# Designs tried in a protein design run: designed miniproteins, single chains. Part 11

Each design is a single chain, and the fold is of that chain. pLDDT is the mean over its residues in the fold that is shown.

## One batch from the design tools (miniprotein)

Design m354
Fold by ESMFold2-Fast:
Structure m354 (fold): chain A 77 residues (1-77)
Amino acid sequence: SPENNKKLAINLIEQAIVLVQEGDYDGALYYIEKAIELAKDNKEAVELLEKAKEYIKQGDYEGALEYLRKALEVLRK
């Protein structure tokens, strides 16, 4: 259901934040991709998650964390 997909996407983003903080960037990217699949109907959340992926790929982990937190705020509305 859309509600269950939203809850799972939130959990995956929370795990991605932990993985970024622990330096597991490949794990974080995997969880972010899964969150994008689950949140695909929420355009704002998808755009924020795609930006977080770009920041990780560029080595800007603080930027990644900022955009992951913004995606959580959007999905928790």
Scores: mean pLDDT 90

Design m355
Fold by ESMFold2-Fast:
Structure m355 (fold): chain A 69 residues (1-69)
Amino acid sequence: ALAGAAELVRRQGDEDAKIAEKSGHPEAAKEVRELYDRAATAVENGDLDTAQELAGRAKEVLDKAIKEA
């Protein structure tokens, strides 16, 4: 179950990073991927609070990139 949840987090990271890349923000895309990778690792370790915090930060990075586009 945790491995499957981590895979979903990584998939969300790929989708969000792709949006940032299409908006012309490759640095934001890289940061989004790194934050979601860390969130996925937290899920694998059962640390759901840390995973939610990291995923939230990734969404903030994406939102800022979209607003600047």
Scores: mean pLDDT 81

Design m356
Fold by ESMFold2-Fast:
Structure m356 (fold): chain A 67 residues (1-67)
Amino acid sequence: SMEEEIEKILEELKEKLKTLTGEERQKYVQEAFEKIVKLLKEAGLSEEEAIKKAQELLVRTYLEAHD
């Protein structure tokens, strides 16, 4: 499902945030964001809704990676 695919992307992102630094980290975060936005849009969300939801999920994942 879309939810399972997004959860997998966020879990992989959380692990990469612990190991990657600098430009590689920024690139990985950007790629994860773009993938999540695409999946949410394919699921029927508007571009604005998909971007907002993806941002919320990334912020949450970032906070969890730095606890």
Scores: mean pLDDT 84

Design m357
Fold by ESMFold2-Fast:
Structure m357 (fold): chain A 91 residues (1-91)
Amino acid sequence: VDEEIRRLEEEHLEVVKRMIELLKKAGASEEKAEEAAGFIVVAAPKLSEEELKELLEKEFGLKLSEETLKELIELGREAARLRREGVELSL
């Protein structure tokens, strides 16, 4: 299962990299983009689009377009799913 876990970790990192790239295009610094991406991975499965938009503006000062926000939520949910599957395989 180590090979499968490694593959899921690699896929998770690729999704997170895409999120960071989108956040940087929206005007975030690399450090802020990394922090915001991590937050979105945790929050996107639990929060609505509107709640996530408000928190990103309040906590990170990021004013995202609806298109960018929607894409980030989709990527964040995918990253969260990959992380969960990796944990399940390690049990």
Scores: mean pLDDT 79

Design m358
Fold by ESMFold2-Fast:
Structure m358 (fold): chain A 83 residues (1-83)
Amino acid sequence: MNPFLVALSTDDPELLREALLENPELAGSIDDEVLSLLSPESQEVVKELKPLATEENPEIGEAILKYLKGEISAEELEEVLEK
């Protein structure tokens, strides 16, 4: 399972930090709406690591938002992340 997906599903800020350090563009893909659905601790991790992102992917951001709202499954989000 993708470490970012595990961090997101468990709201684990330390695992989220590790996942975003391995793939900083994921931090760039988390917009303000996605950010508002995370815990304050996870929000601080994303904000800290966003400057490391060289690009953002709107498709990933949209998939994360849908997952956090319960509109798509963890498996569907993982499929988007593995593209």
Scores: mean pLDDT 77

Design m359
Fold by ESMFold2-Fast:
Structure m359 (fold): chain A 61 residues (1-61)
Amino acid sequence: HHHMIEVEPVTKEQADAVSPEELERMRATVARYDAKLAAGQPLTPEEVAEYLRAQNLLAAR
């Protein structure tokens, strides 16, 4: 197991290939973690990795 957080970049082509339903799920994930951060609750390293991946996917869209 690695203790480093590694987030792979998402290409525009990969983001465009994502279905509308999957895109909605990514938005829900970002919104959930945004709400947690706004409430002053820190994210775990695993949640940070998920959050960054979802944000990268949405940003590339």
Scores: mean pLDDT 71

Design m360
Fold by ESMFold2-Fast:
Structure m360 (fold): chain A 60 residues (1-60)
Amino acid sequence: MEVYEGVVEKISEEDPRIVYVKLENGETVKAYNLASAKEGDRVAFIIDPNKPYASVFEIL
C-alpha cells in the first residue's frame, strides 16, 4: 500500500469518524479519521482497495 498526503477539507456531519481529504490534484477522498484530525490539518492516509474508504492514520 502507498502512503498519500492531503488536507482535511471537512469532517462528515453525518459521522465525525469520516473526513474528506483534498489532494494536491484537486480530487477529494473519503477516509476513516483514525488520527482524530480536524478541518485544515495536513494528514497522511493509505488506500486499501479491499476497504470502502481510505484511512487517515497520522496528522502531519
Scores: mean pLDDT 79

Design m361
Fold by ESMFold2-Fast:
Structure m361 (fold): chain A 69 residues (1-69)
Amino acid sequence: SKIEKYKELSKAYYKEFKPRLEALRAELDPSASNAEKAAKVNALAKEAQEIAYKEMGIENPSTKVLDNA
């Protein structure tokens, strides 16, 4: 089902995203702008999404749809 696919994608995504986010937060300049912080987080999210899609066997994901969420 779509829900099961979403749960698998979500788990794969957070498996990659969570440790990277924690590492970024430890190194991120607290004085950085919200836009700069968001850009770095979005880059990590994109990498995690690409890995999750590969794990699910999706060859041509629309990353832009997820980036606009």
Scores: mean pLDDT 69

Design m362
Fold by ESMFold2-Fast:
Structure m362 (fold): chain A 60 residues (1-60)
Amino acid sequence: MEELEKEAEKIRETLKKNASPVFKEEIDYSDLVSRGDTAAVERRLAEEEARAQGKPLPPP
């Protein structure tokens, strides 16, 4: 799995170089998932939910 993860990271680096600023945010979210940082992923999702509902952002 780790070998596949490293290969995917190189692909993401190439995409970031060619991506617009909007797509960079989506790539960062994918990177958080790949690193197994579930807390950061959940915080990101909560922020998007709060923005959609007009609520204050959750604390980090």
Scores: mean pLDDT 62

Design m363
Fold by ESMFold2-Fast:
Structure m363 (fold): chain A 87 residues (1-87)
Amino acid sequence: SAQLEEALEALKKAREALEAGDVEAALANLDKAIKAILADDSLSPTQRIALVLRLIGARILLELGRREEALREIDAVIEALEELLAS
């Protein structure tokens, strides 16, 4: 789906932003990914909620300065989206 592809691109940009130390850009790209996942109609409601909650958790971790924990959550959602798009 175009929305899941947009979400994946946004999350990859969020990772790049965090590696560059740009927390503002990372938060903006997390928000974009959350909106894209919420707009997708191909996911089950359970899958959609699970992915969104993980990304909300990543946002909270970034706001608390827990960048490595936030990166782990972002990477987990990237892996899940890549698996969904490969099918």
Scores: mean pLDDT 88

Design m364
Fold by ESMFold2-Fast:
Structure m364 (fold): chain A 123 residues (1-123)
Amino acid sequence: SEALKKEFREALETLNDEEFLKKIEELVKKAAATESVKDIRAFAGYLGMALAYYKVKEEVMVEVAKIITEILLEAGFSKADIEAVVAAFIEGYQMELGTSDEAQVIRDKIAAAMLEVIREAEA
């Protein structure tokens, strides 16, 4: 949704890391309740690209991936749909920053964070 993208950009530019993560939780919950999997994937790709463009800290990037995974699990999305959404987030990140070894470490941490959240929910 264009409205979600706008709220995200405003939050990223104005809020500190803690406030920003709370806003991401709000926006992802709203997306999970109102959007299709296709539109959530598109939004996640946009998030990955924008966070990379604004050079957001690795720790915040990883936490955003955890928030996406947790909220989609709570909303009853399948593991396959969640993996597709987080893959889109990683693809957005790659499109902006490329495939350097440093960028690969961050992508691997994002994927590991998603898998950890899913594993804990399945236990």
Scores: mean pLDDT 81

Design m365
Fold by ESMFold2-Fast:
Structure m365 (fold): chain A 100 residues (1-100)
Amino acid sequence: SEEREKAINLAKQFVESLEYRVQLAKEIAEETAKKTGDPEVKSKLEENVKRLQEILDEARQVLADLEAGKITPEEAIKRLNELADKATEVFYEIIKLKKE
């Protein structure tokens, strides 16, 4: 359907955007870890990068399920919006650690 095609295109764009954000988060985390030397800050950076990777993996699964006809466009968009909110929160935690 038209709605399904639009949802797939939106999901693909979201996954691509999130892949870029994960790469950027890794670069920020590596640079921050080099400057701080603090093991607790390094551990928190690693954990938040892993959380962002898990969100990316979930977004990829939503896209795969949508392409396979396992979920509706409405369900896919709802899940992607929830993942976008989580990704934003996790990314802000990484930025916050950079300022510490």
Scores: mean pLDDT 87

Design m366
Fold by ESMFold2-Fast:
Structure m366 (fold): chain A 87 residues (1-87)
Amino acid sequence: SMNQQNTDNANIAIATMNTSGSGVQLLISYGSSPSDIQSQVDDLQSAIDRAQNYADLDPSVSSQVNTQVSVGDQVISQGNTAIQQLQ
């Protein structure tokens, strides 16, 4: 069904957010360049945008997506803080 396809797509988007978020945290821990951290933050933001689009299509996944978006937003904030500290 379309709802199942949206649920599957939302789960893939959540997994992508988790991977991108881990990538931001890893780059910060290694003292990577501001440009590398920014690139990974941009990838995380894109993953968040995709997950929110799937949540709009299927309200049954919206609570799970919103929880992971909150985590992703915190990681973006961490990345932006790290970029500012390195500049």
Scores: mean pLDDT 84

Design m367
Fold by ESMFold2-Fast:
Structure m367 (fold): chain A 90 residues (1-90)
Amino acid sequence: EEEELEKIKERLRKVLIEADTNGDGYLSREEFIKAVIEVAKEYGIDEKTAIIIANRLFEKYKDSNGKIPFSKLDEIVEDVAEEILKLKKK
């Protein structure tokens, strides 16, 4: 449902912001994967599946320095949340 997607997006945004432990406004691959696993597990998704999703989306959104800038945070939150919601409803 629409409300469930919004809850997943809100949770993801919080965890991803917290994953930026040095506060530089960028997410490393390790920080991003850890955050995606944390939220995916809350919704009953297997860790191996979460790692596959995280790696695919990291490759899609990473910049030339090999990190995800917070300028892409809303786009990433949307894509991850939609993938989690699709898997939860299978």
Scores: mean pLDDT 81

Design m368
Fold by ESMFold2-Fast:
Structure m368 (fold): chain A 75 residues (1-75)
Amino acid sequence: SLEDKIKEAVEYARAAVRGAMRAAQAGLPSVTVTFEADSPEVAEAIKKAADEALREGRAQLPPNAGEVTVEVKLK
């Protein structure tokens, strides 16, 4: 179902962003996470979840940690 797809996509997006932030903290100067969605609703859910995860993680990162960027592409 669409609801199940959104839930799975949200959980995956949050985990992927957290992983990217750990990589940036470990010394990578720039990390980009790219997601592909086949539905506008899934794409918007990913964007929102990734933005929240970035906000939460940035509060815990040192000020000189690398940059984390998120891209969401609609197929």
Scores: mean pLDDT 80

Design m369
Fold by ESMFold2-Fast:
Structure m369 (fold): chain A 111 residues (1-111)
Amino acid sequence: RDAAIARARALVDQAISKLGEYLSKALSEEEAKKKSAEIEAKARAAMDEAAALVRQGDAAGAVEVLAKAENEIINKLNELGKKSTPEGKEYLNKARDEVSRLFTEAQLALG
């Protein structure tokens, strides 16, 4: 269980890192810092909740918590894309694809 939690947390941390890189290319420095901080807080809170559920024996609930966080992050990236330049949209699309891939891997590590 602890090994599964550690693996999922590492994947979520990797998603946060890659997201921050793409947001820094898609947005102004101030906007990128603000949005990265908001998404990092959401992803970390979801990972802490998922870890608590795994320790309680609720692997299915943990997967659903991460899936919900993934969808919320993807929705935020899509909303940012609506008002972005074409170049900004390309980086936001890359961020979305990396978040989806890494959160799916984290869900598989827990379930």
Scores: mean pLDDT 87

Design m370
Fold by ESMFold2-Fast:
Structure m370 (fold): chain A 97 residues (1-97)
Amino acid sequence: DNDKLAQQYLATAKSLVDAMKELGEQSIKALKEGNVDLGKQLNEDAKELAKFAIASADGAAKLGLTEEAKKIKEEAEKILKETEDEFNRLLSQLKKK
């Protein structure tokens, strides 16, 4: 059932975007607490989840959910960019102390 499989890919992509956002927020919190090593690890984990979210959205798009997949990909890319900008800003401030 291609429709059911497409919905499963879309649901997986949404769950991965939520998890990516949480890890991104935890990476920023770790930097604010001075835990640079943990912050870097969580940031890399968030980037890995972003790759899986995009791959799952692409799976849904190939099965006909093109518009829904596009929205999820745009949201993932936006969250990733905003998290990276804030992470790099904080990391730069820590290096100047």
Scores: mean pLDDT 88

Design m371
Fold by ESMFold2-Fast:
Structure m371 (fold): chain A 95 residues (1-95)
Amino acid sequence: MQPDKEVTAKEGETVTLRSTVSGDYLSVSWLRGTETLATIGNDGSQSFADKVKGRFTLSSSNKSLTISNLKKEDSGVYYAEVNGVSGQGTTLTVE
């Protein structure tokens, strides 16, 4: 089993966090810790928390989360949830 992934990036850069889930019609939510920041529905609809709108994007095909214009506050443990079940975590460190 792959351990939790670690990603280090610079403030202002763009990173992509890969989902461990790639189902075509699954509803997936991306969380940082316990906070839901982005969701893609089984119909492909996407929603983002107000504080991350414009910087966070979701891939409909592979459910990856892309964060642009990184801020130090974006640091934390990110994970994708499918129907409340968490996938593998990714620790993001913004320098």
Scores: mean pLDDT 75

Design m372
Fold by ESMFold2-Fast:
Structure m372 (fold): chain A 76 residues (1-76)
Amino acid sequence: MESITRYTLQTMTEEQIEEMRREAERIREEAEKLDVDTSLTLEQAEKALEYLEQGKYGEAEIHLSLAAMALEVAKI
């Protein structure tokens, strides 16, 4: 559901963290399917995954948002 609330930093549940990871992977898959330069989208998605692994959830959300925005621009 799109209305799922995200918690900041250490209040993040394992399920919410997994959803962020799935979102980053979805963005990467969509970017890889596009016949355009998606390097920025891929870099931001990879950074989001790295920050999730480090437990820096706020930073991960920022980079995930940047990846999503770059992907939407690339799809035009």
Scores: mean pLDDT 73

Design m373
Fold by ESMFold2-Fast:
Formats: sequence, structure tokens, C-alpha cells
Structure m373 (fold): chain A 113 residues (1-113)
Amino acid sequence: MEEAINFVRLAGYYLLTGEYEKAVEYAKKAIELAPDSIVGGYAYIVLGRAYLKMGEYEKAVEAFQKAIELAKDDPELVAEAYRILSEAYKKMGKEEVAEQYRNLAEQLKKEIE
């Protein structure tokens, strides 16, 4: 599992430096090592953010939906995924869906204990 965590960290680093194809590569490697875990959930967040930066909005949405599925017990990660899903749907021209996810993110942040 430590190797999967290191790949998530490396994917996050490449996301921050603008190396989006490398961020996708290492996020996918983390998912392969820890597909059904919270580490996989974090990897899907990085994967979705990289796709969003690359203009691959449909792939970004799919990745964030997987992150939410894996991170059910992490409301902060779910709230972040809802916030970014709102941004992705807005870029796709689906403003009504974007507003729904924005509202879900804000409500969840108020409920975090």
C-alpha cells in the first residue's frame, strides 16, 4: 500500500507542475495497486483533476464519480469531488447539473462533524 500512496503523491506533484499526462499515468498506477480503497479514491481525484485540466471533461466526471464511490466514509473528500464535478459540468455547458453539485458540496461541508 505504501507504493500506491507514493504514486498518488507523485501524481499530485505532476498535477501541480502542469505535467498532466504524467499525473494520469501515476494516478492509474496507484489505482491498479489499491483499486477498492481510500487511496484509490484519492488517486481518482488526481486523475479527474488531470483530465479536467486537459479538457477531457467526460473522463473527469467518470473519475470523480469513482472517487465518491470509494470515499463514502471521507465526507471532506466527497465534498471536494462534488465541488470539482460542479466545475466539470459547468465547462460541459450543463449549468443546472453544475449548480446541483455545488449545492451538494456546500451542504456536506456544513454537516462535517
Scores: mean pLDDT 83

Design m374
Fold by ESMFold2-Fast:
Structure m374 (fold): chain A 65 residues (1-65)
Amino acid sequence: SDFFLKALELRDKYDKDGSGYITKEEAEKFAKEQGNEKLYELLKKRMKDGKISIVDFLKALEEAE
């Protein structure tokens, strides 16, 4: 259930166009705010065409622990 709540929070804060994706620039901002370089590397690995899905973003967050 925490996973779904985090997905909703990410969607509301970063997916402003309702596409289901977070842009590279937004992902970079988030990783810098968290002070976690490992997170940004994991986000980049899951990115396609300069964007990342909310599901893949959450998976990167779990791997960055």
Scores: mean pLDDT 74

Design m375
Fold by ESMFold2-Fast:
Structure m375 (fold): chain A 74 residues (1-74)
Amino acid sequence: SMEEKAEEILRRLREVIERRKRLYREGAPQSELDRLMAEMERLLREAREVSPEVERQVQEMILEEIAELRELGE
């Protein structure tokens, strides 16, 4: 169902965000962080196929993560 697909996308996104934050704190190479960003972008595209509402939720989570890492980088 669309609801089950939405839940799977959001779960995967939370796991990718958690992993990216951990790698950032550990000083991982930019290439590793970029790979996880690409994965988040793929999840955003998958969310668009499910519904505009799920796409919006995913986009908000990604933007929040980017803002958090930007603050940590300063």
Scores: mean pLDDT 86

Design m376
Fold by ESMFold2-Fast:
Structure m376 (fold): chain A 91 residues (1-91)
Amino acid sequence: LPRTTVEAELEVPLKPGAAKDGDEVTVHVWAVNEEGYASAPVTQKAIVKDGKVTVKATIELEAPPGRATVHAVAYKDGQLVGEAEKEAEAT
């Protein structure tokens, strides 16, 4: 399969009371295209600001160019504290 790249910036809102501003969370980001091909996750740490974290990720897919959905999940102390999805393009 060809290799394509998805560049995405996501805001991940956190569950009320799950984290406070200045806390560090671990975020896993991956892409799934419209045919169901999924990327390996990219993992990064982010600092909470205004009840959310903002992550920028470059994600490699073994799939043709086209529409993809980017998923992000945020964890603090092993607990799921936030989730987000965003539509993106694999090029």
Scores: mean pLDDT 86

Design m377
Fold by ESMFold2-Fast:
Structure m377 (fold): chain A 102 residues (1-102)
Amino acid sequence: GKNPTFKEMLEKLQNLDVDSIKEELEAVRKRIEETLKTASPEDQPLLRTAIELIDALLNNKKDEAIKLFKYLYFQYLTHPKLSLPVQLVIEELFRVLLGIEK
């Protein structure tokens, strides 16, 4: 299907039932932490923002999570070239949050 617009992504995040995806979020968080151990200094800020986003969601801080998602998405789009492991783990997080995974 057509990729969601940024507005549609934010609407999905606002209506996200975090409890329904808690296990998936915890699994992605662990993979991001492992990726962070070997990531370049240039890629590390994006991975740290992703962890902060997951932590905000798990602690029911929805408004903070939305702000962190906006910042993470901006970093992801404006980063000149992400390493493949970093790209894959961030894309996995977006799929979990937006329900795009099959």
Scores: mean pLDDT 82

Design m378
Fold by ESMFold2-Fast:
Structure m378 (fold): chain A 85 residues (1-85)
Amino acid sequence: SALEEARRRAREWIEEQRRRGALAVTPGIVRYRYDPSQNGYVEEVLEGEELEIPADVDPRRLFGEVREFLADENTRIVVVSLREV
């Protein structure tokens, strides 16, 4: 599925950065899915620690080493650096 492909690409990117020695912190993989009952995007941690990022805030402003992989129009897979871990 598109979600599985996006997650796989995120894992591959993480492994590439790790192999290069470019990862200074433990990364996480987070899914952002639009939830109309909450009127915004819901964060779902696929790998790593839970992240408390407001839906109206760009994760790139909070975390280094951010990489986005689109699964579909309602679902985004984002690799983040978990700076507090």
Scores: mean pLDDT 64

Design m379
Fold by ESMFold2-Fast:
Structure m379 (fold): chain A 99 residues (1-99)
Amino acid sequence: GAERAEEAAREGALEGGASEELAEKAGEVARRGAEAAERAKTLSEAVGAAIAAVGGGAQAMIAALQGGGSREKAVEAGKRAGEAANAVAREGLARAKPG
């Protein structure tokens, strides 16, 4: 769940050239999105969590760019973080009831 999304965002950002501090921030954003998805009880909560998970991917990409990583590595970092967060968000959407 959430720990996997955090790890993917943090590792992707670090591999992209981000500092430990920027990578940790990217991981925190991804983790919060995934935790929201795991707690979602309604469709609207699950959608909000999915949007937050996409934000985690964006943060990983930004962190890699700010750390001096190439555009190519930054995009890869964002994709890895986004895919991990999206998997957790999809699980949340599958469990959420309309409401």
Scores: mean pLDDT 70

Design m380
Fold by ESMFold2-Fast:
Structure m380 (fold): chain A 116 residues (1-116)
Amino acid sequence: RAEEERRREEEGQRTVTLAKGRISTAAGDYAIATALAKQDPSYQQQAQDARARLQRVAADAIAEALQYGEEYGQQVQAYVDKLQQQIDEASKDPAKALELGRKLRAEGEALRQQVA
């Protein structure tokens, strides 16, 4: 029915928004850890762990979104690709990577609050 279809669309979009929030937070953690590792090699393991966590969160989020439809999975994938490009560019400068990481953490929190 149209009401059930609208509810599924709302659930799909909510899933994408929550996924973007989780991915943004994990990406922010990775950007910060990578910036710190460039200044202090003792953070190298934290940067590797943060990268692995981002990859797992992204894969899980894409799989969850795909359950609602290919369109939702593509939205999450596009967001992951965008964040990876931003991190790769910012990672050339530790100060910019730290700033990006803090912004991504804040965006992740805002996205989670948006669906509450």
Scores: mean pLDDT 86

Design m381
Fold by ESMFold2-Fast:
Structure m381 (fold): chain A 97 residues (1-97)
Amino acid sequence: NSELQKVVKYFQSLLDSYEDLSTPAKDKYPSKEQALKAKLFDFLAALYDVSEEEAAKRLVKDLEKLGVSKEKAEEIVQHAKEQNLTVEEFLEYLKKS
C-alpha cells in the first residue's frame, strides 16, 4: 500500500529528527528510543499537547493528508487503540498493511 508507505516515511522522518524537535513529548520521552517504546496515543497526546482522544482524531486527519482514505484511517486508528500499540508496533503494523 503506497499511501501507508508514505505514512511510515513521515513518522520515520519525525522520529529520526525527534531529539532536535522542540516538543512537550521530550519532557516525557527525552530520546528517540523512549519515544519508540511509548504507547502511541500517550506519545501523540504529548507531541500535540492534547488529550489522547484528540490525538487519535488528529492522527486520522494526518493519515488523510498523506493519502489514506477516511475509512481506512479510522480503521487503522481504531486497531491501534484496541491493541494499545506502542509507536514502534504501530510503524510495524503500517509496514505489514
Scores: mean pLDDT 86

Design m382
Fold by ESMFold2-Fast:
Structure m382 (fold): chain A 90 residues (1-90)
Amino acid sequence: MTAELVKKAEEAVENNEEVVIVLLANEKGSFGVAVLPAELEEEARRLAREQMERAEKAGLSVPNTGEIVRYASTREELEKIAREVEEFLK
């Protein structure tokens, strides 16, 4: 479901807004991606940490929280992050 993430982030970038992209993982090994406004950065970091802790407790290999939270202010940066997320979700 990266298509929905890309659409939401494209809208934010077109409005000249910075976005925070968060990769969410649950204890069952399912992954999701959320796009949040930059002003919710602290909440995004907290959510990413909580989800990563749950995934790690389930025995999943997870990257550090700094690799989960991404920022984009241009379409180019967004497309690059989207590809990184798709590769990670393999």
Scores: mean pLDDT 59

Design m383
Fold by ESMFold2-Fast:
Structure m383 (fold): chain A 96 residues (1-96)
Amino acid sequence: SMREKLLRLIGLLLRAIGLIFEGELTGDPELYLEALEEALEAVRLAKELGDLRSARIALELARRAVEGLRRLGAPQELLDRAERLLEEMERIVEEL
């Protein structure tokens, strides 16, 4: 149902925020990658709902996660993966 999708979208956004905050406190690059994966799922769900505002919020969280990985000096393979996920999210938001 639409209500179940909205609750899931809110949950994905809140989890992404929490993971970014924890990544900033701990310096664990896996937390930023997990935040990116939650943000991508949020963007996809926002697209299904026609919710451009939530899609833009998820994209902003994704950009913050990628910047966190860059600041930590994460391995290039991980940065390349993160940037590819960000590009996919940007494409989805542009199609909204």
Scores: mean pLDDT 89

Design m384
Fold by ESMFold2-Fast:
Structure m384 (fold): chain A 71 residues (1-71)
Amino acid sequence: MREVVGTAERVSETEYRVEVYVDGELVGEGIMNAAGMTGAQAAAIGVLGAGGRVVERSGDENKGRAVGLLP
């Protein structure tokens, strides 16, 4: 199995910058509209979007990280 990591950093009241890494390589980035979501939730969506299964997530209202596994 490969590791996928999503990170999220709040850039406005409703938006996060999300980056997704597979085995340390950046595979996707963008701005996510996530009104009412935490950074951890935004990061987890990044992992799911890459086809990963989320195994842990952490963060606060401004920053988040999620770790997942790919087949």
Scores: mean pLDDT 82

Design m385
Fold by ESMFold2-Fast:
Structure m385 (fold): chain A 67 residues (1-67)
Amino acid sequence: SEYNKIVLEITKLKFRKIGLQTEADLYKKKVKEGDYSYLPKLKQVEEEIKKIDKKIEELDKKAKELS
């Protein structure tokens, strides 16, 4: 069903977000230690997390309309 497809996509995005949050935490630690070469990588990962959060919100709203 369309509902099941949306739930699966949300689950997939949540798992991807966990991985990206782990990367962000590592890059934050590196920047805090004075390695500013990780700053662009951190910004890129944080922007990707933001896009995933927005997509999860849109999919959650769609799933609620189908339930």
Scores: mean pLDDT 88

Design m386
Fold by ESMFold2-Fast:
Structure m386 (fold): chain A 77 residues (1-77)
Amino acid sequence: SSSRRAAQASSAAGVMGAGLDAEAMILLKDKSRKDKKELAEKLRKMGKRANEASKGDEKTALEALEEASRLLEEVRK
């Protein structure tokens, strides 16, 4: 319920790491506020999972990144 749509896009990209920053921001640029918020929350959850798993379990980190990529492809379509 805030007016900080740009901040939400940047925040979502940030928790995913540098690899997805530019693409996430580009995809979210043209999306509605509702779509951006929902997508940002999903990306954030996946990024958090990947960060936790990367500390010990590389397989789980890769799975989380694959799900994030799949979500970004849905936004692209």
Scores: mean pLDDT 57

Design m387
Fold by ESMFold2-Fast:
Parts: C-alpha cells; structure tokens; sequence
Structure m387 (fold): chain A 87 residues (1-87)
C-alpha cells in the first residue's frame, strides 16, 4: 500500500539521520518527507494520517539536535503546516 511504502521510506530517512551529521542533508530529507506526507494525505485513512504524523514527529525529534537554529525553525514551521494539512 502507499501507506506501507511511505513508512518504509521514512524508516530509510531515519537511518540516514542516525548515520550522518550533515545538517543540510538531514534538513533536505526531512522537508522531502513532509512534502511526500502532504501529497499522500488524500489517499490515507484518518488512522493512517495520525500514524504518519507520529512518525514525522519522531523523525523531527531525531533530526532537530543536528540542525542549525535557522534550519530547525524552518523545519518546525514546515512540520506545523504539514500537521495541519494531515488533520
């Protein structure tokens, strides 16, 4: 399913975040994950959207300590926008 494929893609992004300290790479992949979640949202059930939001929040918590202050602020704003669209 698209949901299972998205969760598998998020797991790969999580592995990337754990394997590197390149802030720009981490930031880019996090923003791409947010974009993909928004694009998939109309194809997901409410329960699947909630699961996606939970995974994105976990990914943000792992990524945030490795980002610059400016990147973290932008990522947080983008996450809030994504969360609103998935609600």
Amino acid sequence: SLFDEFLAAMERVRELVLSTDDASEIFTYFLLALHEAVELAPQLTPEQREAVLAELRRLFDLAAPKLSEAQRALAEAAFRTTAARLA
Scores: mean pLDDT 86

